# Designed miniproteins, single chains: the designs that were tried, part 19

Each design is a single chain, and the fold is of that chain. pLDDT is the mean over its residues in the fold that is shown.

## One batch from the design tools (miniprotein)

Design m638
Fold by ESMFold2-Fast:
Structure m638 (fold): chain A 92 residues (1-92)
Amino acid sequence: MELVEKARELIEKMRESTDPEEQIKLAKEALKVIQQLMDEGRYDEAIELARELLDVIHEAIERSKDFDVQIDLATLELAAAVTLTVAENLKR
């Protein structure tokens, strides 16, 4: 499967999921695919997908009332934000 298509599929599944454990798993998998795009020098695609992932994680955090779930999602949000910043810096 093409990496961009795989990341988009994972992000879309995360948007559709109401299960916090599944959302965390999908976010982790999407972030790994985005990091692989970074390793391949595909920074434009990594930037676009990291922004989409950040939005979806933020929405999941706002809907969660479980502290442990919010912490796990916030940790992934931070990782995605760092990945975005690094991708933007390496592109230049």
Scores: mean pLDDT 86

Design m639
Fold by ESMFold2-Fast:
Structure m639 (fold): chain A 63 residues (1-63)
Amino acid sequence: GFSQATAEGTRGTGVVREGDIVGVGTAEAPTPEGGQDAADRAGEKAAREAGLALNKKQGIPLR
């Protein structure tokens, strides 16, 4: 993942890959110095999206 600082905080982007499955997440921190927090939260969202995509590929209903 990476982060960018802005006047209104920091935004992070995470990508998780598992073979053909790709999850992407973004998150923001309330301060410009919160890059690590934003990156960590973006990674968690990316992991969740990858898990949902994997379930869809296997034909498991999402809840």
Scores: mean pLDDT 60

Design m640
Fold by ESMFold2-Fast:
Structure m640 (fold): chain A 75 residues (1-75)
Amino acid sequence: SEELYKKGLEAVKKGDVKEALKLAAELLRQGNKEKAVEILKKAAPSMSSGELIAAAYELQLAGNKELARELAAKA
């Protein structure tokens, strides 16, 4: 939803990677792949190895194998 997307962008701005990951995962489950990918890409530079692995797992479940591999490689 638009509300989840806005909350995700605010989480990225605040450096709240955990919240950004949760909101992006929810967007992926709802089929809003483009918005979820945008949030994850913006958050990725601030992610720990564990957070990158978590993001890669959610992307793989959603069928975005290329970004999943990219984030996993950075971990």
Scores: mean pLDDT 83

Design m641
Fold by ESMFold2-Fast:
Structure m641 (fold): chain A 65 residues (1-65)
Amino acid sequence: MEEEFEAEVELALALISYAIAKKTGDITDRVIEELRRAQEKAREAGNEELYKIATDMLKEAEDMK
């Protein structure tokens, strides 16, 4: 499933970027955009679990900004 694989990759990359940013307290617009991209890819794939993870992380990142 191409969409699901792409969603998993985008989420993994976004989570890595977010984890680094969270350590430094430097939540940038790029990190927010990466998380939004992961959320959108999860939605396109119809994967509720990935969508929830991306949405929760995006909310946390936006609250920390």
Scores: mean pLDDT 76

Design m642
Fold by ESMFold2-Fast:
Structure m642 (fold): chain A 91 residues (1-91)
Amino acid sequence: SLMDLLRVAAVLGGLTVAKRAIESGAYETAAETVRAAERLAVDLLESQGKLELAEEVRELARRALAAIEAGDAEAAIEELERMEELLKEFA
């Protein structure tokens, strides 16, 4: 549906913003943006009965947030790129 496409676009945009925030050292903004993108993605996937994909998104977000908290920009970006690829295959 159009709303589902807009939700996917919003999540992907959020992940792009989060990656730029990490690259800039704005780790608090990055963490807040990742949490918002995770919530949107999980709500979308659960609404479509894709519970296994929703759990994969939660795990990738958890790893990205842990890397952000550790100041590991490279690991954080890698996990966010994995989330992007998973969501692009769904879209």
Scores: mean pLDDT 88

Design m643
Fold by ESMFold2-Fast:
Structure m643 (fold): chain A 57 residues (1-57)
Amino acid sequence: MREVEGVMSREEALTAAESLRELARAEGWSRVTVELRDLRATPDTTLTHLRIRLEEA
């Protein structure tokens, strides 16, 4: 099992989640769980907390 976490812009989080899901499938990971949580960093900017869990069968 591997877990990756980061805080980034919403657009970056969505792009990273999709890219990592594709790479995980190519590398043979059997389970990929993606969680996104929006955080408020400033009144005008929302950051997103991304958590991805990779598990073998």
Scores: mean pLDDT 73

Design m644
Fold by ESMFold2-Fast:
Structure m644 (fold): chain A 79 residues (1-79)
Amino acid sequence: HMEELEKEREERRQKARDEFTSLAKYAHDNLTKEEIEKLAKEYASKNTPENFAKAVALRGAIEGKLDEDVEKAVDIYAG
């Protein structure tokens, strides 16, 4: 029973990681630093874990810390 819940948690974390990585890479490739900062601020202004996680992932695109900030975003959203 607990092993199944752990697998579901890992799958949720991986799905979140894929989604946040995709968002951050899209921003890195298509937006300027200033545009990414504005977008991250807009997401952070919405008081939900998902939007806050998206803001953290987007900051990774600016700072060149994509892997670290995506993992932080996954931790914020999925635990």
Scores: mean pLDDT 78

Design m645
Fold by ESMFold2-Fast:
Structure m645 (fold): chain A 65 residues (1-65)
Amino acid sequence: MTREAGAMIRLIGLGVDIPGFISVEVKDGTLIVKARADPESIEELRRALEEAGKETGGRVELIEL
């Protein structure tokens, strides 16, 4: 299993109810998440993604729209 696949599995477990979640893609071993929300919701999403990255060792990037 690649590290980005592990990060995606973790994000799916965390992410269905995260406010402002728009899309997710995988590029060059990095899980890229795009979201548009208020700053508090973006910080919550960032924390969830950092947790998923630590647990799986995958690269995760958050893009605020």
Scores: mean pLDDT 64

Design m646
Fold by ESMFold2-Fast:
Structure m646 (fold): chain A 87 residues (1-87)
Amino acid sequence: SLEAQAEAWRAATVLAAEQLAEASPEIREAALQLKELVEKGGSKEDILSAADQAGELARTEELKQGVANLRGLAEQTVALIEQAKAA
């Protein structure tokens, strides 16, 4: 079901945010804020803002790729949650 898919993507996004927070102390707070927003069903605008802040703190190409991946996961999670609610 779409609800089960949305929950699975939410779990994946939360895990990715936790891993990114552990990988870099500098982006830890921004990554954890993104995690909380996804968990509590925050707005797309708030989620994108948190991802942008993490991106500005990313100093290596590896961290920038990690932030870009997390942003994509979060956007997909929001889209699936919206689809599940509409169904």
Scores: mean pLDDT 80

Design m647
Fold by ESMFold2-Fast:
Structure m647 (fold): chain A 89 residues (1-89)
Amino acid sequence: MEAALERIERALRAAMETLHEGLSQREAAERYGVSVREVSTARRLLLLGHEMTQELSEEKLEEALRLMRELGLPEELLEEAREAAKEAL
């Protein structure tokens, strides 16, 4: 689990650099040692997270969980995230 979580953290940090500092997805991927695909997926997750601060819906939650699964988040943590988000809805 540790290696997957560390890689997801790096992908999210890389995605944040593209959104806040204007780095290209390739430059951010190289900087954080992740793939361009992982940066793209993490960017979609961060943008969806921002949308969810304006409007929470089960459809957006399920899309966020799908993107987290694509990044390699374990099913146990996905289920925990789903339950926590349902209580916030």
Scores: mean pLDDT 79

Design m648
Fold by ESMFold2-Fast:
Structure m648 (fold): chain A 69 residues (1-69)
Amino acid sequence: DEEARRKELEAERERLLALAKMYEDAAKQGLAVGKRLLQLGDQDSAKAAFDQAERYRAAAEEYRAKAEA
């Protein structure tokens, strides 16, 4: 059933875009946390937060690429 297959692909695309948005928001929060930790003088925790935010950003880009394929 081609119509059922098309709906499955659309649902998959919506899920991938939702995941991308979730990781984008997580990356923004991670950057905000890292900046706050730097202001508190916790350089090690700030670096960990920035590293995690970058990983979330990379994951978001992967999910967006998959959704657009």
Scores: mean pLDDT 86

Design m649
Fold by ESMFold2-Fast:
Structure m649 (fold): chain A 105 residues (1-105)
Amino acid sequence: GEKEELEEIIKKAEEILLEMEIILGLARIILGLAKLYSEDQAIIEKIEELLERMDEIIEEAKKLLEEIKKSEDVEKAKELLKKIEELKEEIKEIFEEIKELFKKL
């Protein structure tokens, strides 16, 4: 029924959000290593800006998850889940950019 479909959508959204938070945690470790072992302030500042963008995207994903939890409409919940999936892909792209910047140190 619709209740079971909503519960599955919520679970999938929570799993995606957890993946995004894990990637953010890894990016923060990379920034910490850059600050400890490099004096390239320009690259460090670029990584910091990318981390700030990741934080903003994750906060947006959290808001979408709360909207899903308040929704009684399966189709609306599916549309919100797709937006969370798109935000996850953006997080992955930013993480690849952070890794490429770190390689230049």
Scores: mean pLDDT 90

Design m650
Fold by ESMFold2-Fast:
Structure m650 (fold): chain A 58 residues (1-58)
Amino acid sequence: DNLKLAEEVAKATAELQREKLAAGRDTATGDGVTSVRAVGSGKTLEESKAKIAEARAR
């Protein structure tokens, strides 16, 4: 069901946004900035793809 897949993708996106916000608050030293950059590079796409594949397998 496409509805469930869309919901999971939306949830993953929301979680990434929340983690990015939390990292921004704590990243005075820069460690979190590197993690946020890695996610922005392409991990977001890979993570979303993996979640969709997992939902499809269920």
Scores: mean pLDDT 59

Design m651
Fold by ESMFold2-Fast:
Order: sequence, then structure tokens, then C-alpha cells
Structure m651 (fold): chain A 78 residues (1-78)
Amino acid sequence: AQAAELGALSAKEPSISSIVVALLQDPSPERLQALAEKYGAEALAKELRKTAAILRSLGRNDLADQAEKLADQVESLV
């Protein structure tokens, strides 16, 4: 739903998207596990893949590849 997408974009709290960006800066195994436990491994992996697609469209293939690898690692925790 378009309204849900707009709501997520306008969120001013620490969103899962901002957490994903922080994780890309410092992808420690401890942080990855803690976030997967807090937000759910499946939800975190989905956001990582969405972020990777956005980063790739912006020409940030380096970060997109990292996000995809992190999503695979998160899914392996389940």
C-alpha cells in the first residue's frame, strides 16, 4: 500500500532502515545477532535486501553487495 510506504519514509524514530545503515558501517556478528533477535531475522533480512536494491539504484554497488551478504547471514541464523 502506498500509504504504508509514505508512513515508513516519514518516520522520525530509529527506523529499521537507519539501523541497517548503521549495521553496514560496522557489520559485527554481535550487533547482527542482537538486531535479528530484537527485530526478527526475517524482517531484518527483508530490510537489508530492500536497502541493497535502493543502494544499487543509487550506484552504491559496494554497499548493496554488503547488505545482500548481511541478509544471507541473518537468514542463516534462523
Scores: mean pLDDT 71

Design m652
Fold by ESMFold2-Fast:
Structure m652 (fold): chain A 62 residues (1-62)
Amino acid sequence: MSVSRMELDEEEVRKIASDPKKAVTLETAYKIALVGMESFPEDFTEEDIEAVRRALEIIEET
């Protein structure tokens, strides 16, 4: 069932990631978050995990 979800707009993430300094900080934060989510999947929704993965892919593409 649906729970609170992390809404991720690709355009907004890309705008933030377009700044190299912010991109490095954001990428590091999301990588740490993803590792934590994979370690404790019951504590996070699949939608939240997918949103973080999508953000990382956008940052990597930029």
Scores: mean pLDDT 70

Design m653
Fold by ESMFold2-Fast:
Structure m653 (fold): chain A 98 residues (1-98)
Amino acid sequence: MKFKLEDLLDPSKVELQAKFLIELFRELNVPADTDINKIPLSKLLKAIRNLVKKGIIEGYEDIPPIELLMLLSPVFGRYPGDLKKLKEAALKGEEVEF
């Protein structure tokens, strides 16, 4: 199934957002009823990156995965502060394996 980013950001499209979360949980290899807030942001970032590479998220293949995760943060119920910390870590190279 393919998702347009604009549709995922529309708060009225709850059913579409639920279907996206099922695909995300599948990519994370966790049950669909898993509490998304208990999943580490770094694992969510990697899963989003993989969904973009697979073409599951349409229209924004060139958006950096961290920016895409920030745009999707309302779908996950996470605070912008958590994503800011993750972005600061990425900019410092803390996510870069040698």
Scores: mean pLDDT 62

Design m654
Fold by ESMFold2-Fast:
Structure m654 (fold): chain A 89 residues (1-89)
Amino acid sequence: SAEEKLKEVKKKLAEILGIPESELTAETIAEKVAELILSGAEEKVLEEIVEVSKELAKLALEEKNEEAKELVLAVQEGIRRAAEALEAA
């Protein structure tokens, strides 16, 4: 089910970001994603963020899951913040 798939993807995202699932808020996700990119996290970690983003986007678009949409937008905001900071440097 979409709910079971979302739970699995949320667990993966929390593990990648190094936070408990209870702290998966849009702001915390955006902050931690930006921090990982700006700190020069290993390429494998960045690839795992991309894969989780694809899974969330699929749940949002194909299953019309609103929580998955909010989570993927939070990850995208983190990437945007990192890109803006890198351009300003």
Scores: mean pLDDT 84

Design m655
Fold by ESMFold2-Fast:
Structure m655 (fold): chain A 73 residues (1-73)
Amino acid sequence: NDAARGGEAAARLGAAGESGGAAAIGHNMYVSGKKQGNEEAAKYGKLAAEAGAAGDARTASIYGELAYQAGKA
């Protein structure tokens, strides 16, 4: 689903040190999770976006992975 796919992308970008890219994908995860009724994926997508926007690529990667796991459920 879109939530799992976005969370995986955010985790990869964050792990690569691309905090801005992780923020953009995290925001898309938030929107996609809300649209699909997956509140857990939306929550972690939002947290990944906030961490990425703050320049915290490691934290963005962690929340991106959590959004991915929530999206797969």
Scores: mean pLDDT 74

Design m656
Fold by ESMFold2-Fast:
Structure m656 (fold): chain A 88 residues (1-88)
Amino acid sequence: MGKELAEGIREVQREAMEAARDKMSAPRLTAVQLLLTAAGISAEREDYEAAANDLEAAKRLLEEAGVLSEEIRERLDELIRKAREAAA
């Protein structure tokens, strides 16, 4: 599960970074990239609580910037749900 979750996080990171590239300041874009990278690493280490927290933080930053498309939102929500269920 951890490796599959990490793969899903890396896929959504690529899409989110591409969508946000020209719409967020460099420091904010870097913060989202670091949070999604940390979430992927945590998922591979089976630290699902940390993965979920970092995914939620990244989602909030993308939403605040107005760059969170419905597709990216749905994918992030699914990954957060999977991480929370794996942590239980």
Scores: mean pLDDT 85

Design m657
Fold by ESMFold2-Fast:
Structure m657 (fold): chain A 147 residues (1-147)
Amino acid sequence: SAAQLAAARRFLRILAERAGASEEELERGLALLDALAAGDVERVEAILEEEEITNEKLKELVLELARQGDPWGFIRKVGESAFSTDDEFLLEMLKLLLGKETADRLFKEGVDKVRRIILGAAAETNGIPREVFERSFDLSKAEKFEA
């Protein structure tokens, strides 16, 4: 729906700002969300090829979401992956949303920082002010960062 697309676009804009993504990378990520919402499977396949996505589970997930017209489903999966133990799957999803350069840079800075950026964007999208979330969220002792 238009509301789901608007919510997904808002989340991506906040995530891109926090991650320091370029305007070009942000527009590419927004194009993915638009293609998912439109059910444009051909455009989604082209974006997967452009971003050199090789993870078969991610390809299957994104193509299924395109067939369903569900851009918010992808954002939910990114949020779920912030608490996962599969850092490679999280990296591949962020390459698709933020571009390879931004995703690779973030992971070199540390997966803990990546998780904080994702959870901060989610909190801001759900109406929690960024500064309140940043002060209250502690990843230092969480088992798989589930604190």
Scores: mean pLDDT 78

Design m658
Fold by ESMFold2-Fast:
Structure m658 (fold): chain A 72 residues (1-72)
Amino acid sequence: GDEETAKVQKAYDLIKSKLSTAKTDEEKRKVIEEAVKEFGEQGASAAMMIAIQRRDYNLLDLANKALRDYLS
């Protein structure tokens, strides 16, 4: 719904901002894990969107792992 869409957009903006200063895979992982912790599945969805847009398959793997850990 509209609330879920707004949550994805907020997560997207936050992740994109924090990833701009993340230089290492470990820093990128922490950004994604924090976003999934704050926004749940919508945080993972936003991270996956950014990964696809950047063609960053390592970032996509990090987003998938964070979502899996969240759902477990």
Scores: mean pLDDT 85

Design m659
Fold by ESMFold2-Fast:
Structure m659 (fold): chain A 77 residues (1-77)
Amino acid sequence: SSKKDQIAHDIASKSAQYTYQSLLDAGVPRQEAQSVAVKTAKEVYDTAKKMLNQGKSVKEVEKAAKDIADKATKDAL
């Protein structure tokens, strides 16, 4: 995989883990929390890949990923 693909996958994985744990801590059932986390990972991966291809920094991608994960978590509550 390209370096950009690896970075995008890493950020997506971390965002999914964050969303999953946040929802579990809020009392969301595991199956629902997993579904939201998977959706969050896909959205973060697609956004990260697009931003990296546009020449955005890893820091900018991480900020966008956090915004996506925070929104997904809030929308699931």
Scores: mean pLDDT 89

Design m660
Fold by ESMFold2-Fast:
Structure m660 (fold): chain A 110 residues (1-110)
Amino acid sequence: MSMEELIEEAKRLVEEFKKDMKTLSPLEFAEKARERVRQLGEKIREAFPDDEEMRRLVELMELTFDELVEQITKAVEEKNEIAAMLSMQFLVAATEELLRRLEERREELE
């Protein structure tokens, strides 16, 4: 998979998560987001096995998403709809940040 294909997949994830925030329950959103991010992380590692910068980006992404998924789960358990919505918004923002870093890395490689 090329860098361009990974950027396009990250763009699709941003759009999917923005839609999922409005259509899925917070727990369904969290589960889907964890799985999609895991799949993207595997694709990035396979495409750039010798790229330490990309490996660190994937590790940071996975840690960030694990924390946000935990925050969504906790907010749901507390029946705090505002906290759940904010954590979901932060997860979308984290996906947009990943996209931005992939675009920056593409520019460095070109």
Scores: mean pLDDT 83

Design m661
Fold by ESMFold2-Fast:
Structure m661 (fold): chain A 74 residues (1-74)
Amino acid sequence: MQQKLEEIEAELKPKAEEALKLPKEKQEEKLKELAEELARRLGEILGVDPEDVLAAMRGEEQPEVTRRAEEVAA
């Protein structure tokens, strides 16, 4: 499971760096797309709804997402 998280990070990090080089309006659109893709992939790995992962990424309290992420980090 940890290896899959590393693979996601390795794939998305270059895309995030490219997004940061764009004008602010395009940067926001691209980062939103990347956040949705990250939420979908993490949802598959953690066995939770991608919407719940996306909410947790926005700082909303999602106990099940947090619990699953802690299990992976331990």
Scores: mean pLDDT 71

Design m662
Fold by ESMFold2-Fast:
Structure m662 (fold): chain A 58 residues (1-58)
Amino acid sequence: SEEERLREALREGVLTGEDAQWVKAHPERAQQLVDEIIEERAKNNDPVAKKILEKRKN
């Protein structure tokens, strides 16, 4: 899916023109996908992701 493609691109830092257009068309959905990746990383003991989630609690 387009969301799966964007998730992979965000993880690897390799955005295509199609991914960039999708983000511009769906900024709220793109933000939700970023949030999902942060939550997944925090669950896998990424200290940066955990700190981001802690700041959101406050």
Scores: mean pLDDT 74

Design m663
Fold by ESMFold2-Fast:
Structure m663 (fold): chain A 65 residues (1-65)
Amino acid sequence: SREQAVEAGLAYARSLRALSAEEEALVREGLTLILDGRNREGAALLTKAVGPELADRVGVYAVVA
């Protein structure tokens, strides 16, 4: 499900580095947008939360999970 994919992506992000509550919220929102097909908007939020390298890894993980 979308919720399971979002939580899996967030758990993966947490495994790469510690996240603030604000960063976790941005990761959830960004992944939700990507899974809804709003890839540009979602990628921008992920990049804001965790930076471009980790954003790419987290986004790919959630899509293939």
Scores: mean pLDDT 84

Design m664
Fold by ESMFold2-Fast:
Structure m664 (fold): chain A 78 residues (1-78)
Amino acid sequence: MEKIVQQSILQGSSQIADKVNAGDYDGARQAMEDGAENAKKKLAEAGASQKQVDDYTKKVKDQLQAFLDAVTAAKASG
């Protein structure tokens, strides 16, 4: 489960960074949502319980949101 979480965060962060660097902030937000949904599907396929799917999906979404906020702020201020 942790490996799926880490891979989902890395993949989602890469996609968010690409969109923010292109000035596509709507696309960056969509990449965050897509990353969380992809993580949810992979966790369920790996046999995670419903509680684990919910908890790990939330963790992925929270981390991707924090990353989006950080790179957006950095782009705006620097």
Scores: mean pLDDT 82

Design m665
Fold by ESMFold2-Fast:
Structure m665 (fold): chain A 104 residues (1-104)
Amino acid sequence: MEELKKQIEKIKKLVDEAKQAALDTGRAMQAGDTEAAVEAFNRMAKLVNEAKKIAPNITDEEAQEILTELARAVGEAVRNPEKLQELVDKAAEKTYKKIIEKLK
């Protein structure tokens, strides 16, 4: 189970980085910085693809669903900017659990 522990640590790190990218996307959208928002969103998508390399049982459709959940949290925060951190944290936790389940 040493390999599984290393995979879990890598997934945790990637999810934390994707969470930061989602926060950066939301903040850029709130500032009206479209270029920064697109860049942060692309970084988030890249991190989801990196997680897929570690957990190859994640399908392309499931990876898209993960990206959609993070994007939905950012979109909801447009109405409630104060809740950006909470909404992204919740989406990231859900994403983490889903990916870890695929490692078994």
Scores: mean pLDDT 80

Design m666
Fold by ESMFold2-Fast:
Structure m666 (fold): chain A 100 residues (1-100)
Amino acid sequence: SIEERVAQLKAEAEAAGAEVVALVVDLSKESVEEVIERIKAALEEHFPGAFSEEQLKKIEESIRKLYEYLKEKNIKAIMVIFLGKDAEGELGISVEIIPV
């Protein structure tokens, strides 16, 4: 299931020393604006002040481009967005696309 896959990916990241929050996005139910708002809210809640304005803008641009690409190609998928700190302590975002 999608829930089991998300839990597995999060557990693997945490086992490797990462500190991550996972956001699950159904492209058929959420607009790109809603996705970006959820990302910003999660970053403010879990990593307040950690990202610069330039970093936030790059994240927004990357997510917007990926969302537009998937919608243009009529790809039915769940997008899992991992926000946080990797095993090396670097802050960032990673995205997994799960076809449905």
Scores: mean pLDDT 80

Design m667
Fold by ESMFold2-Fast:
Structure m667 (fold): chain A 69 residues (1-69)
Amino acid sequence: MERLRKAFERGYKKGKELIKKKGRPLSLKEAIKLAKEEGEKNGWSPEEQRAYLMGIVYASGQYSIKLYK
C-alpha cells in the first residue's frame, strides 16, 4: 500500500509540474504514455505504474474541472 501511495504522490507532483510548464492539462493519452515511459525506465510493477498514472490523471482532472471546456 505505501509504495502505491508514494507512486501516486509522485505522479501527482509530476503532473502538476508538467501542467504548469505546458500551461494546459495533460490528456489521458499523454498521461498513459508518460506512465509507460517511467515504468519502463524504473522497472515498476504494473500496480505502481497504474498508481503513478492515477496521480497524473488526478492532477489534470483538478485543473480541467477549474477551466471548464
Scores: mean pLDDT 75

Design m668
Fold by ESMFold2-Fast:
Structure m668 (fold): chain A 56 residues (1-56)
Amino acid sequence: SDRDRLQVQLQNSQRAVAGMQQSAANSTDPQRQAQSQQMVARFQARIAEIQAQIAA
């Protein structure tokens, strides 16, 4: 079902965020940290979108 597909995408996106947050925490380069934070923000927005679609 569409809901099952969205749940898989949600889980994959959440794992991606966790990996990016870990990478950002281990970086000493401010530019790399800023880039990782921007990517995390975009993925978190996507996660919110997917959650809204599941809730609808």
Scores: mean pLDDT 83

Design m669
Fold by ESMFold2-Fast:
Structure m669 (fold): chain A 69 residues (1-69)
Amino acid sequence: MLTEEELRALAEETGLPLGWVRTIVELREQGFSREEIVDYLVKVFGLPRETARELVERVDAAVERRRAA
């Protein structure tokens, strides 16, 4: 599980609200797929599906950069 400091750093890096980054990271750690997380963001935050996909892809890319380091 990422720390609160790591989640804040991801939010600053991606330019996204901390709550959205936290939700995406927590759902991925729980084993939800990208499409399941997109569906959740559409339902819970009322985001357009295309926007939700872009957000998940941006967070996934930022997390992968941290794992590769």
Scores: mean pLDDT 78

Design m670
Fold by ESMFold2-Fast:
Structure m670 (fold): chain A 78 residues (1-78)
Amino acid sequence: SAEEKARELLKKAEEAYKNGDFDKAIQYYSEAVRAAPGSEYAYEALKKLAEIFEKRGDPLAARTVRRYAEERYPELLE
């Protein structure tokens, strides 16, 4: 299913993130968002993407991703 694919991609992204491979983490988190848009997994991926962009010194990209998450997932912000 789309959710199963997103969950697998989140697992791969989390592994890349723990290993300091932010480029791979960004790729897998982005793929998770595309695999299951509107899901809790996509929301989690968007939050992690914003965190990575912030850490890499790209506050504009982080802000853009956070706004996208807030607009698409308002109930998950509570």
Scores: mean pLDDT 82

Design m671
Fold by ESMFold2-Fast:
Structure m671 (fold): chain A 55 residues (1-55)
Amino acid sequence: DRARLEKLIASNPKARAAAESVLTTLDAPLSYLTDLSKASPEVFKAIKAAVEEAL
């Protein structure tokens, strides 16, 4: 879920790098890294997939 993913991004450098890369590619605000509730379902799924692939 969002809270677990936010915590993972905050604590794991690889997860954070993957999430930042996705947001940069989508031209989405990096503030989504600390509040994923602001992201659309499509952006959230893209971040989750990238983080899971990076780990």
Scores: mean pLDDT 79

Design m672
Fold by ESMFold2-Fast:
Structure m672 (fold): chain A 69 residues (1-69)
Amino acid sequence: DTERRLQSLLEEINRLLKKMGVTKPVTVTVDADGRIHVDMPSFFTSPEGVEATHRIGELLQEISRLLSS
């Protein structure tokens, strides 16, 4: 369940990044300690991007919470 939830959250993050005009995929890995590493090739900003960035932050917090439980 946690892995399924994590995958769903990561998919939402990538969907938001595509809405911001990020065309290259974002690489996300989870290490042995449950720490999330995100590798982004570039960042794009717009009014929609600001809202998406805030939402991405919330999703990352939720992922951290799930992995810390």
Scores: mean pLDDT 66

Design m673
Fold by ESMFold2-Fast:
Structure m673 (fold): chain A 120 residues (1-120)
Amino acid sequence: SMAKEEEEKKKKVREKLKELVREAVRLIEEALEKGKELSEEERELVRELGALAAAVAAYLRREGGPEEDIRIAEELARRAVEVTGAEELAREAAEAARELTDPASIAVLREYAEILREVA
């Protein structure tokens, strides 16, 4: 059935996103704790994760979400900015999330909040 195929596809996408978040978290640890120099592709992944974490934190704070989830997202955003220097991108992502009214985009941020709680 289409419903079963869509549910299985959604689960595979979620698992791939969790893998990307785990990889970016690992790269942050290697850069900050082991002094690893990141490639341009690795740095971009950390930069994108930092912006995403900033957006999730801002959205959760706007909605009065769980303080633990806000803490996880804010800490991840700060560490990613420490690695990449992309403070402006994280700030812009947070500002956009505070003004977000689109239900589909809000659902995406909620899903990422759960992923960050599980892997960060």
Scores: mean pLDDT 85

